# Designed miniproteins, single chains, continued (2), part 96

Each design is a single chain, and the fold is of that chain. pLDDT is the mean over its residues in the fold that is shown.

## One batch from the design tools (miniprotein)

Design m7350
Fold by ESMFold2-Fast:
Structure m7350 (fold): chain A 93 residues (1-93)
Amino acid sequence: LPSKEEIDAFASTLSEEKRKALLEKKVDYTSPVTGEKFENLSALEALLIKGYEARLRDELNPEKVYEDPVTGAKFHSLEELAQGIEDWVKKQK
């Protein structure tokens, strides 16, 4: 899991409402790179595990698109991406 400092730094870029919503969402996630299975993660933690925080910092523009590397789905906000991950996990169950 990402360090507390990484989570705090990323959270500071989000509104309090968005941060709370992402933290309240729980997902089961399997890394496509390592095969490691994570159960009962917050959506925020799942996004950070995918390296989305680095992508968010490097690509500051209004046309920024967040791609789920597992499903290939494209989203225009981190909040939409978190919802997409949750919906995908729910569909797999």
Scores: mean pLDDT 57

Design m7351
Fold by ESMFold2-Fast:
Structure m7351 (fold): chain A 74 residues (1-74)
Amino acid sequence: SAEIEALRAKFAALEPELLAEARALGIDEALTRELARLVLEAAIAKLQGDEEKAAELQAEARRVGEELAEQAAA
């Protein structure tokens, strides 16, 4: 759908900035990409009406975000 394509395009445009921030903070770039992917997939699931899948992906994104926060604090 056009909405999903637009969302993917927005996330792709933001990826270089997210990776630059990860690099500046000394956190894992691969894990940062995984967080971005989980957030995107959760948003797509919500657009498709799959609230359960969206909630599961959001919970997983939160766990990855916590790991990245621990790396930044170290």
Scores: mean pLDDT 85

Design m7352
Fold by ESMFold2-Fast:
Structure m7352 (fold): chain A 97 residues (1-97)
Amino acid sequence: MDELLKQAIDRLKKAIANGKKMGLSDDDILRAASALLVDIVKQLEEAGLYDLAKRVRKEAIKLITKELGTSPSTVSEAIKKAENSTLYEQIAAKILM
């Protein structure tokens, strides 16, 4: 169980680091990381792993907040926007992996 949480968080860390290396803005990285998180959470929920999905969401909000020097409320707003994201924004998140 902890290994799946670690893998999800490590995947988000790599996406954020890759976005920074590519010279993307913090807003673009926030949008892409939020879309990736929504995709991960959806896959876990579809697998019936609801408690793990909640833990991943909570730890991801902390990680993104720290890595981008922003607030948890800003990250939560970006996640809500990502839940209504177009397929294109979800594809952009996968490119940052």
Scores: mean pLDDT 78

Design m7353
Fold by ESMFold2-Fast:
Order: C-alpha cells, then structure tokens, then sequence
Structure m7353 (fold): chain A 95 residues (1-95)
C-alpha cells in the first residue's frame, strides 16, 4: 500500500525532526538527512546514505535538513508503506 508524503506518519517525523534539530547529535543529524533524502528518492537509498555520512559539519546538515523538510511538505509524491516504516526505523550507523 502506498502512502502520501503528506501522511500523518511522515508529517510527524518532519515536525519532530524540525522541533529537535538544535538538540540532535552529529550522528542523529546524518541519520535524519539520510531518511529525508530517501523519502524523496527511495530508489537511491545507498547513494543518500553515503551522501549524508560524508557531511561532517552540523550547520550544513541542519541547513540541508530544513531544505528537505520544506521540499517534502511541498511534495505530492507517494512511497510504499512497508518501505516507509522500514526507512523511518532505519539507523545508518548499523549498516
């Protein structure tokens, strides 16, 4: 079953990420950017994981996260529900 990127599950994740942005560690910022990039482009998850992991500056990560949250909120795209649940529960540090 496909879910809209405007679904409650996605919006809750976006709102929680935005509210907690300044309290997140570098690793948590990388993980959240990876999830946001993968929500917009789920066919290239490995590329987005490597992209997020390569960024070492927390202010750059926060800026990218804000930009991607804005992009997702404006998106009319859909994602597979099983892939969405898997992605939101993923941690790039365990791969």
Amino acid sequence: LNLSLKSQEVQTFLNQTEQNLDSLSLSELKNNLYKLLSLLDPENVTKHRNEALSITNSSVLKSQIRDKIKEIKASDKQINGILLVSLLNDDILYV
Scores: mean pLDDT 80

Design m7354
Fold by ESMFold2-Fast:
Structure m7354 (fold): chain A 78 residues (1-78)
Amino acid sequence: MSLTREEFREIAAAGPAQLSDSMIDNIFDALDLDGDGVIREEELGEPLKAAAPAVFAMFDVDGDGRVTIEEIRRAFSS
């Protein structure tokens, strides 16, 4: 499964967090480690923890050390 920048912006904009477009883009860029415009679940684990630990912590809502695209969606929808 993968998540595009457009889908990420829609999810974040629909949430109660009221993040600016630039903040949403910065978070997406931190999750999009290879810069190809999509987020892949295989890069959300150890690579994201190393590259952007604060962003990883935002989406690891359960504190179980796992981040999936569905958890990212849930984090912004709650």
Scores: mean pLDDT 70

Design m7355
Fold by ESMFold2-Fast:
Structure m7355 (fold): chain A 84 residues (1-84)
Amino acid sequence: EIPSYDELVAHLDRVIAALEELLAQMEKENAPKEELELVREIIRLTREIRELVAEKTEEGLREALKLAEEATEKAEELNDLRRK
């Protein structure tokens, strides 16, 4: 079964909430500015993905996939900065 658009939107809302909590924790811990900027960019991209999925169109889903790839690249960059 393919998840409904409404289920995808609900999952994206949860991801956004988790990322915002992570950002708040990182700011409290005085994380490096570069890491904070990457998390903010990932949140921005994820919010755009959520809006596109909420359109419930195939074109919106295709554009959301492209932004998801960009968000993945930013997440990999963040992971590389934070790896020990």
Scores: mean pLDDT 83

Design m7356
Fold by ESMFold2-Fast:
Structure m7356 (fold): chain A 87 residues (1-87)
Amino acid sequence: MSIEEEARRLINEAKLLLSEAAKVLAELQKQGNTEGVKELQEIIKKIGELLRKLYEALEKKDYETVRKVIEELRELIRELKKFIEKA
């Protein structure tokens, strides 16, 4: 698998998880779970920032930065999955 294909697959996974996270966020808001809302919003924000960095690195063909961002994004995706499973 090329690094660009790996990045594309990870971007698609992150987008799907962000869609699921939006539904979880709405449920937490309805429950009045202020701490859960805050924690989930921080994870969503960090993933959004890494996705932006990943798109910029891919455009520039900066594959060193792409590899580093992929690793960081994978860790946040694991954190988001664990949060969604517990919610």
Scores: mean pLDDT 86

Design m7357
Fold by ESMFold2-Fast:
Structure m7357 (fold): chain A 83 residues (1-83)
Amino acid sequence: SEEKRKELLEKIEKLAKEYMEKEKLDELEAFLYANLLVLSEPSGALEDARELAEEYYELIKKNEEAKKKLEKSIEEEKKLLEE
């Protein structure tokens, strides 16, 4: 539902901001980690999600198109939270 989507996005944004502040991650890294961690919570696979986030982020850094898509996705998430 739209309500659940917004709740997840708010949780992702909060967690991403914590990673940026506490772990000094850049915005792309923080949002990628937050997305995967929040989505993996029900399965209990948080450590696997972190490993996948790191691998995926390294992959997108080598692919400029993938990085731009991720940046746009993050901007869209922020817009939904502001609305």
Scores: mean pLDDT 63

Design m7358
Fold by ESMFold2-Fast:
Structure m7358 (fold): chain A 67 residues (1-67)
Amino acid sequence: GSVPSFGPLVEAMAGLSREAFRRAVVRFGWSPRGPNSTEDPTVADWEALPREELLAGLRAALGLPPF
């Protein structure tokens, strides 16, 4: 089957506010603690990540190449 491209979606999300971006990445199942963590990320975990690291993590979770 054809795999849809997520590149345009990730680029569109880069225009969101940090909080909106964070909420969106949670819906894709990505977290700063990784997919195998049994604990929800704390506010400190989310605040410790710069936007660029959050975007890179989302790209990796979606199987996209690095920048």
Scores: mean pLDDT 59

Design m7359
Fold by ESMFold2-Fast:
Structure m7359 (fold): chain A 66 residues (1-66)
Amino acid sequence: GHAAERFGVWAMLRYGLSPEQAAEVSRAAEAWLAGEISEEELLDFLRSLGLSEEQAREALAYLKSL
């Protein structure tokens, strides 16, 4: 949905992710919004892309605000 797409673009610009990584972030956000993955799984995924624990938590807080 638009929230997940917006989140992916935001993460790309804020954390210097590639367009491919932004698409992965958008898919992970969509899965979390749909209840398919846990908050812990989403945070772990974001950290796997090179985000720090603090950055991953900041990103989750932003996603929750959308």
Scores: mean pLDDT 86

Design m7360
Fold by ESMFold2-Fast:
Structure m7360 (fold): chain A 70 residues (1-70)
Amino acid sequence: MMERKRELAEAMIDTVLAQLRRLRETLSDEEVRKRFENMLKQIETMMRSLGMSEEEIEAVLERLRKAFEA
């Protein structure tokens, strides 16, 4: 069970990063940031629906924020 949640978290991170790459090709940095903030809210909601802990959710969100800044 723990392994499934981890795999889903990694898949969500990969999906968001792929979407951000596509958005950066056509949108301004400010618009990409706005879209990213909306994606974070959606991911947080999905992770909660999967029964992930607040610690697990924050770890994924922090990883996404760091990847966005890189």
Scores: mean pLDDT 77

Design m7361
Fold by ESMFold2-Fast:
Structure m7361 (fold): chain A 57 residues (1-57)
Amino acid sequence: FTEEELQKAKQRVEAALKAFNQDAAKVKAQDIQILAQVVGQPLTQEHAEYLRQQLLA
């Protein structure tokens, strides 16, 4: 999982969270996986949890 792929996934997931009015602090890793799949950036559970922690920071 490259830094470029991580940044692209993070940006698209953040945009999706804003569109759905979701609070990142209340979102589970599986919710991040679903959002990533919807925006065309599929993630493993481990990568979704990593992104979730990045979104909370």
Scores: mean pLDDT 69

Design m7362
Fold by ESMFold2-Fast:
Formats: structure tokens, C-alpha cells, sequence
Structure m7362 (fold): chain A 75 residues (1-75)
């Protein structure tokens, strides 16, 4: 079962942790969530997918968020 946890760090940045990711679609949705949170907060978001950690920079557009999420899902 896919489980996603969102936590706020002491510096106000967000950490998104996903476990049970089984499909490329689930991976895309989790990465898109993290990317959109970075866009909405204007702050970087740490994304943990299984054994991999990504630092999502503060993005300025929904298009950039979608493109980054696709790249992460393809890995």
C-alpha cells in the first residue's frame, strides 16, 4: 500500500517520504506532490522515495513541477 508522509522541518522546509511505491504512476504522483509543494511554499522540499533522496528546488511554475516529476518517475 502506498503511504506518503509530509513533515515540516525546523527551518520551515517540507520533507515528503513515500513508502510502498510500486508503479511509475505512483512515483510520478509522489514526485509531483513534492514539486508542487516546493512551488507553493517557495522553499526546497526533500523527497524520499525508498532508498533515494531528492532535493526539489523552489520552482516557479506548474510546468516546471510537472517536468521535474516526470524525470524522477523515469528513474
Amino acid sequence: MLEVTVEQNADGTLKVTATGVETEEEKFLVALLAAKLAMLTGKPVTLILGDKEYTIPALKSEEEAIELAKKIAEE
Scores: mean pLDDT 81

Design m7363
Fold by ESMFold2-Fast:
Structure m7363 (fold): chain A 61 residues (1-61)
Amino acid sequence: MVEQELNDLQKAAEAEDFDRAKTIILTLPSRSKEEARKLVLSLNVSPAFKETLLAIIDKME
């Protein structure tokens, strides 16, 4: 389940902690880029923060 990752991402986003959000995304277990993008899009945060996280996901390759 991704609920814990979503909650952790939401908290990092509220604190504007990009390093923590990046760590959470990079350590997601066996996730595709598409699943990671869905998690980011589910966040209730600023569009700028979402764009930054989406860029991090794109670099995961």
Scores: mean pLDDT 71

Design m7364
Fold by ESMFold2-Fast:
Structure m7364 (fold): chain A 73 residues (1-73)
Amino acid sequence: SSALDKEITDALSRIAKAVGSLSEDKELGKKIGELMSQLNYARFNGAPQSTIDEIRKEIKKLDEEEKKKVEEK
């Protein structure tokens, strides 16, 4: 629980920092907000673990994409 929450929080922090560095990439900020809303909704409404895991995978996907951008620049 706490370890998974830290992993998600760290991923979102890295993405948010990347968005802050790229003043023109406001679409990424919207995607982060949507995923956070979906995650909170799923957890609050007792969605299946598979649904929560899918949202978690999307967050990790964004984190991986941003890491690649940083490594190339």
Scores: mean pLDDT 68

Design m7365
Fold by ESMFold2-Fast:
Structure m7365 (fold): chain A 75 residues (1-75)
Amino acid sequence: SLDDQYAAIRAQFEKQLEALREQYRDDPEKFVAAAQELTRQAIAQLDSLGLPREASILGAYAIGLVTEHMLEAKR
C-alpha cells in the first residue's frame, strides 16, 4: 500500500539520518549539509511515487529531527 511505501521510506530515512549523526558527531556543519541532501533525495523519491503530501510531511519531519540532533550535540 501507499502507507506501507511511505512508512518504509521514512524508516530508511531515519536510519540514514542516524548514521550521518554518528559520522558527523563532531562536525555539525557537515551533518546539516549531508542531512539536507538526504532529505532532498527522500522528497524526490516520494514525489516520483505521486505522494506530494507525504513528501511535505517528510520534509517537515526531517527539519524537526535535524534541529533535535543539533540541539543535542555534545561538546
Scores: mean pLDDT 81

Design m7366
Fold by ESMFold2-Fast:
Formats: sequence, structure tokens, C-alpha cells
Structure m7366 (fold): chain A 90 residues (1-90)
Amino acid sequence: MSGEELKKKYKNFREAWIDLVYTTVMETDQPPIRGPPAGTVLGGVKLLTLEEFVNMPREELIEYLRKLVENDPIESFREKVRSLIGFLET
């Protein structure tokens, strides 16, 4: 899904993050990414709280998401994160 398609589907980045990262990823049969608590580390990258995520400056958020794509072993999660980068870049 492109960043423009995400902007049409979701009112804001927060809704896209909740649906694509918390809701959708939690339905995968890969247990480590189910509603991760503050401070959870994936592939050496700290997982942000929802509040930190929503309030992070756009450029820092894009850099953070690129680190998640680089370090996360789950391709379906990486595809969702790439879509979220597109949302922020459009």
C-alpha cells in the first residue's frame, strides 16, 4: 500500500500506526510483537510508545522507521513500516 493510499484509508498517522503495527502485526503467528511495552527492543532498535511516536518530528520518525525496516527480521512487518514511511513522505 502506498503512502497516498494510507492517507486515504487513515485519518492520521496515529490511526495508521495503530492498525498496521499493533492490530495487524498482533494477528501474525510470530509472538514477539504483540502490543509491545515501552522500551521493547527489536533487533537493537528501541520500540517507541504511541505518544513518543505521534509527537516525534517527521524527519526523526522517518529515520526511526528506516531503522525498524533495517533490523526487523519479519518481512510482513517491514512492508507495513515501509508503507508508514511513504505516508510520512507524501
Scores: mean pLDDT 62

Design m7367
Fold by ESMFold2-Fast:
Structure m7367 (fold): chain A 61 residues (1-61)
Amino acid sequence: SAAEQQLLQRQIDTLTELLEEAKALNDQEMAKRVELLIQAYQSKMAGDEDRAKALLEEYRG
């Protein structure tokens, strides 16, 4: 739905700001985790459920 797409975009925008903060703090682990989550949400917006699932599994591991 349009509401789901808008919510996912807001989450991506927020995570992008967090990624910039993590990089400024030289927090490599946080930066990697945030990048995985951004890519997972982007994949979900694109309808790539398999890629989103794989990225979320990497995020959890």
Scores: mean pLDDT 85

Design m7368
Fold by ESMFold2-Fast:
Parts: structure tokens; C-alpha cells; sequence
Structure m7368 (fold): chain A 67 residues (1-67)
């Protein structure tokens, strides 16, 4: 089970769209969470999701705040 609620992930998805113009599906959001939990770098997350390193760094920072 993921340690994050659906509502928490939806808020992060919305912020990625508003701030970075990045439109991730719920499945792509779960992929990003999985990569983060495996200790992947912002660059590796960015490459896997097809987003900027800045957007991936923001994603990691938001997930870190929820711990």
C-alpha cells in the first residue's frame, strides 16, 4: 500500500500542472511515487515521467513534506 492518500497525490498533480505545465495521469503519479520510494534521483524521475528536472525536484520535495 502507498503511504500517500489519493487526495495528497491529486494536490501534487494539480501543482505540477499549474506551476510546470506538466499533465501527469494518476498512473504516472504512482510511478513517480514508486521511483521516489526506491530512492531514485530527480533526474531519473524526470527521465522516466518525461518531465523537467525542476518539476521532478518539486515532486520529490512535496512527497518529502508528507513524511
Amino acid sequence: ALPYTKEQLEEIRKELEERFGVKLSPAQMLTGVTLYEKGKSAREIAETLGISVSAATFFKEELEKLK
Scores: mean pLDDT 84

Design m7369
Fold by ESMFold2-Fast:
Structure m7369 (fold): chain A 75 residues (1-75)
Amino acid sequence: MKNKRIDHMIELIEAVREYVRQKAPPELAAEIESRFDSLSEQLKEAKSNNATQDEVDELERKVLREIRAVLDALA
C-alpha cells in the first residue's frame, strides 16, 4: 500500500514536470525541476527504506504543496 502511494506521487511529479517544460521559461523550469528532483529522490529513499506511514504522509503533503505552488506560479 505505501509503495503504491509513493509510486503514484512519483508519477504525479513527472506529469507536472512535463507541464512545466511546456509552460515555464527555461530558467524557472530548471529551478522547479531541481526542487522536484529533490522530492523524487526523497520518495525513492522512503520506498527503499520502508518508511513509516507518518513519513509517507509528510512527503505527500510536501509534494502536494510544491505542486500547488508551481501551478499557482504558472497561472
Scores: mean pLDDT 81

Design m7370
Fold by ESMFold2-Fast:
Structure m7370 (fold): chain A 70 residues (1-70)
Amino acid sequence: RQDELARAAVELSTETRERLLAAGASPERAEEEAGRIGGLFLELAESQPLEVAVEQARREGERLVAELER
């Protein structure tokens, strides 16, 4: 479970960072927001099923990307 959580957190952070960079975010902001999404996922995974935590964290990342694409 801990290995799964670590892998999912890294995947979500990497995904969010890449999308933010593609949307025009600075590297500094992309790293900061990606770390925040990874942290949010780990917090959610403490009380939610893994799949639900991934979905909720991914939605927050998508929201951040959408804000920049406007």
Scores: mean pLDDT 80

Design m7371
Fold by ESMFold2-Fast:
Structure m7371 (fold): chain A 87 residues (1-87)
Amino acid sequence: AAEEALAALDRAIEAARAGDVAAALRELDRAMEALKRLGEETGQYTLVTGALFLILVAKNYLARGDIEGALAELENARALVEEAAAA
């Protein structure tokens, strides 16, 4: 689950940098599903919930065309996922 969430976040970040908002949003949906499973597997609900919230904020930035704002939130979400995977 953690590797799936990180891989999906990395693909979303790459798509967002390329200006492919539709691809970024699809990868974020995959990341959110993987994060739900990660929370169930690890019990790290605080970190997983934090990452999910940041992904929702990033989706809002992408919908507004603010790619830089989205990327900042996704990088923060990625850090929380790495922390949840290590705990």
Scores: mean pLDDT 84

Design m7372
Fold by ESMFold2-Fast:
Structure m7372 (fold): chain A 139 residues (1-139)
Amino acid sequence: SSDLRQRIQQAAAQAIEVARQRGAQLNLPQDVVDMVVQGIEGAVDAVLQSELPDEDWPLEMLRTLRDAAVDVVEQVIKRAVAAGLSPEEIRELALKVAEVLAAAMRVIGDALGVSQSLIDRFLAALYEATEKAIEAAEK
């Protein structure tokens, strides 16, 4: 519906603002913050272009955001490895990026009326994927 699309667009704008503010607080490089914002925008656009019934959008939005968030974390780790960062620096950077993405996902989930327990499950999946990506980068 137009109302749901407008709510998603407003939630996305708020989530991007939260991501930029949290990224700055954590001293993330601007290019990393830009990757986070592009990931959020891409996920939102993909869901808004879908022909799913309105009732399926909240869950699909969180799934798409989780997958995009994992991709952002993996790309940040790959760039950090290429730049010669230490394992400790890579871990710190990846966890900060996951924290920023988690904050953005919570904003969107809350705006769509998703339960806190379900949002927490998607955030747990993001953090589990982040740990696996960090471990894979140490090989």
Scores: mean pLDDT 88

Design m7373
Fold by ESMFold2-Fast:
Structure m7373 (fold): chain A 65 residues (1-65)
Amino acid sequence: NPELHELINREIGVTLRIIGLEFELDLQKRRGTITPEQEAAIQAEIARLRRERARLRAEIARLES
């Protein structure tokens, strides 16, 4: 199913972006170079991406049913 493969590839892309942001956030926090406002902004973006990934996973599950 080409539609399913496209959704899986999109979900992988979102997952990689989340991992990259979490890694960068951890690195910046360890260095003490991040402000509370910047930390909150990155955490908000991670939360947005996690919601997007959840929607993609639900759509994938629907198509696999």
Scores: mean pLDDT 88

Design m7374
Fold by ESMFold2-Fast:
Structure m7374 (fold): chain A 94 residues (1-94)
Amino acid sequence: SPIEEALKKAKELVLETLEELKKNNETDQKSIDKKIRELQEKIRKILEEVEELSPEEKRQFLTLLVTVLKEAIDNNLSIEETEKLLEKAIETAK
């Protein structure tokens, strides 16, 4: 479905962003915040194209995906642990 494809792309972007932060050993909060803002904009654009989602649902998914990324950064979660959290969060929100 268009919703499932959009959420899959958004999940992949979250994981890619986390991988990039880990690869660069990024600890500067301003740099982390910039990467999160860039990710938010990319996810927003993906979700905006999904006519089957309401504006409220688009905001909820965006907030959920970004919240999981922030938790992964704060708790130093692995890529695999973060993917499992994203999958559980997305399924719960559907």
Scores: mean pLDDT 86

Design m7375
Fold by ESMFold2-Fast:
Structure m7375 (fold): chain A 77 residues (1-77)
Amino acid sequence: MEEVKQEALAIADRYVRALRPDPARAEEYAEALTKVVLSHLFDRHPEAKELLEKNPELREELEKEIRDHIIASILAR
C-alpha cells in the first residue's frame, strides 16, 4: 500500500506542477485532481482498485492524503 500511496502523490505532484493552480482555488483543484489521480492510479494498479473497493475506510484515508497533499503543494507555490 505504501508504494501505491507514493505513486499517487507523485502523480498529484505532476498535475500541480503542470497546471500551477491558483492558491485561492486550492480546495477546488484538490477535489478535482484527487479524482483524476485515483483514476490514473487504478489504471496502473488494478490490484489496488480491488483492495480499496473492498475496504472503503482505506479508500477514504488515501483520498484524504491525496487531497491534503495537493492542497499543501498548491499553497507552497
Scores: mean pLDDT 81

Design m7376
Fold by ESMFold2-Fast:
Structure m7376 (fold): chain A 101 residues (1-101)
Amino acid sequence: GKIEVKIKAVSVGDETVVTVEIKAETAEKAKEMAEKVAEYLKTHLGAKEVEIEIDEETGKAVVKAVLSGSDAKFVAENVARFIKEEYPEAEVEVEVEEIPG
């Protein structure tokens, strides 16, 4: 099965929310990838809040994180690069939106 990752980063004022949707061949693989992304967001990008949701029936995981700052593009590009370096086979889609606060 294909590994598909959708990264959406939205900044509103001085806060950025990033959502990483991971669809893998198994729920176990999606969970593994989500945990690595969550750790990267916390340790390398300074995320304040990070949550992981797993759908075991579809093999889908969602990582949501809150970061300080308005640079949604920077966050999205760094997450995309991290995923592509760790999982070169993954198809990565990036969406960035900056909303005035």
Scores: mean pLDDT 85

Design m7377
Fold by ESMFold2-Fast:
Structure m7377 (fold): chain A 84 residues (1-84)
Amino acid sequence: SAVDEAYFAGLKYGFYEKQGNKEKAEEYRKKGKEIIERYPSEEVKKAYEEGYEEGLKAKNMKEVVMLETEEAVKELVEAVEKVT
């Protein structure tokens, strides 16, 4: 979803910015902006901002991947619960 994509872009943007990798940080900042531009909603913007804050707190790439997996699993669980 656009919400998940925005969160993932924000997450990597924050992570790379904290690591001092300016090139990768700018790449994911632009991706997040492009997602928000295509799907302009408060939910998408909030997901990007929440991702950025969580990315700043991540200590390594393993934590970033775990956060991405947690969000993806949460969306899948919520979708299944609405059908069952």
Scores: mean pLDDT 78

Design m7378
Fold by ESMFold2-Fast:
Structure m7378 (fold): chain A 89 residues (1-89)
Amino acid sequence: SALEELKERLGEKSARELIGLVAAGMHPDSPLYKKAVEEADKLEKELQKKFSKSRATAIAIGHLFVRLMDIADELSEEEKEEAAKAFLA
């Protein structure tokens, strides 16, 4: 399968992150993706009170990537395979 090919090439964690990112790109109006972006923006603004702007942005981006992995975990096996095929096309 395309999903297994990605896991072999990138490792399981990187494949999971990529699947979440690709699925978000295929479904940009997804409530889960929109919530992840809103959460990262809110976190960046809160962190700017305690850290430099660049550091706040880096932490917020890291949080967004963790949320993309969570999105991948919520996908069905069929949706994960579809995202993997889209990336490999």
Scores: mean pLDDT 77

Design m7379
Fold by ESMFold2-Fast:
Structure m7379 (fold): chain A 109 residues (1-109)
Amino acid sequence: SDAEKSAEFRARVEEALKLPPEEAAERLAELLLEQARAAGRSDEELRRELEEVLASLLAERGVTRSRAEIRALSREEVLALLREAVERAGGGEKERLMAEALALVYARL
């Protein structure tokens, strides 16, 4: 069932969060990609969804960028945007590790 798959994914995320920060981010990125691909989502669909998130974050800064400009963002620029969003939302260590994992995912797509 979807509930059982979600519970298993959540348990694997919790195990990854027990690792040192550098290893946690890498493991979370692997888990996110594995989960998305297992759900039948294409790399192009994942890239589009992340592009929409990045466009929204840039718009919150009062910045409008074309899709091509968003695609040209480096991993470091993507991480900076995601980290700033986490800080504005009052997020903790888990959210910071997730931001690093998402930046790694985007770089691998």
Scores: mean pLDDT 83

Design m7380
Fold by ESMFold2-Fast:
Structure m7380 (fold): chain A 95 residues (1-95)
Amino acid sequence: DRVAEVVAAIRAEAERLGAELVGEEETPTTVTLDFALRDPRTGETLLLRVTLDKARQVVRVADLLTGETVEAPLTVEAAVEALRRMVEAALAAAA
């Protein structure tokens, strides 16, 4: 299951980045993963939502504090890259 593979890859990348999974929901059309990442430089917590759209075959990563979003194809490589870019951008904005 490609969706399950992408979910596993996102969770592994989030864990590597030091993020905690704080919410997970699946519907027939979407998987939503909510992550919290503490910035050790500032002590602030970054809140990210990753949504996998099964019908559109896209992954959306959202910064819940700023409303910034990134969309990518529903593949392991693209999803992991989108998550990494959002974390880097959010940490840069907080610095």
Scores: mean pLDDT 83

Design m7381
Fold by ESMFold2-Fast:
Structure m7381 (fold): chain A 91 residues (1-91)
Amino acid sequence: SKEKEVELLKTRALFLLISAGGSLYLAERMLENGKPLELIRAELESARRDLERARELIEELGKYDPEFAAKLEKRLEELERELRELEERAE
């Protein structure tokens, strides 16, 4: 059903945001501990891919549940900002 498809979009988007947050957290800890930049960049690239996929799902979700999509968009924008800051530090 369309309702089940919408719930799946919500679940997948939430999972991707959680996954990206975890990768960003790990990258920040690695950077603070002077770990190899290659490993840090790999985690940041993983976060970037998850956030890009989350954005696509959130945009699709906005057609069916714009209020929930707006809440996820706010979290997405926060994580995208964190990603940019960490990428600048890992250059």
Scores: mean pLDDT 91

Design m7382
Fold by ESMFold2-Fast:
Structure m7382 (fold): chain A 94 residues (1-94)
Amino acid sequence: SIDELIEELRRLRRELLERELSEAELVATAQRAKKLIIQVGKAINLPEEELQKTLEGVENLVARFQAGEVSAEEAVIALASELQDWIDLAEKKK
């Protein structure tokens, strides 16, 4: 259900903000975020182009983090902010 997906997004965001994550754990968390975003987008019938834009944004953040262009702290804040936007969108559209 959409409520279960929202709770998964909330748990993932909380894990990002409350735990000290390794580089591998941060990358794995970003990939899990992408999967949840796809499920939410499908559940709310979001246009494919809008969904792809978000997925590209997350992938670009991961690439910049792995290239050393952003710190782990900056990557965590950016990903947590994206997850909050998707929580808000899902709450509005449910």
Scores: mean pLDDT 86

Design m7383
Fold by ESMFold2-Fast:
Structure m7383 (fold): chain A 92 residues (1-92)
Amino acid sequence: KKEKIEELLKRLEELADDTSEEARKEAIEILIEIARIEGFEELVEELKKKLGEEAAALVGQYLGYAYYQNKKVSKEEVEEKVKKFLEKLEKL
């Protein structure tokens, strides 16, 4: 689990300097995979269905950030952070 997430985070870092559409799609897929590995598959599928893959990737992005900071996060914390982010997007 930990080793798989570290591998995925390293790949995201490699993609950071690539501005291609292919790199963007791969980054989204990696972020979604991180969320699935951490047990947020249901939330990922719901967000994909309602708001698209980019919104689902936000779960993985938050989890990756928390992992980098050695923070343990609950399902409720992830859902609350994603909800607040989506509310901000609706106001833009």
Scores: mean pLDDT 70

Design m7384
Fold by ESMFold2-Fast:
Structure m7384 (fold): chain A 71 residues (1-71)
Amino acid sequence: MDELRRRIEEARAAAPSPEEAARAEAEVRGLATQPVNREMNERIERLGVKSLDEMAAVAREVAERYRAALA
């Protein structure tokens, strides 16, 4: 979370206009969530998980690990 906030602030400060600052913030937020989704999908496929409950458990585990890294 603190690292994500820092990256957003740096991207906004580097932007030459308020409109570009808003776009840079949205891009940084998008990039921060993409690795979580990719790893979740790869882990589900590797384990052969097919039930929604099992998929939800894997998603929570991956999300918690990335949340700790971003905090």
Scores: mean pLDDT 64

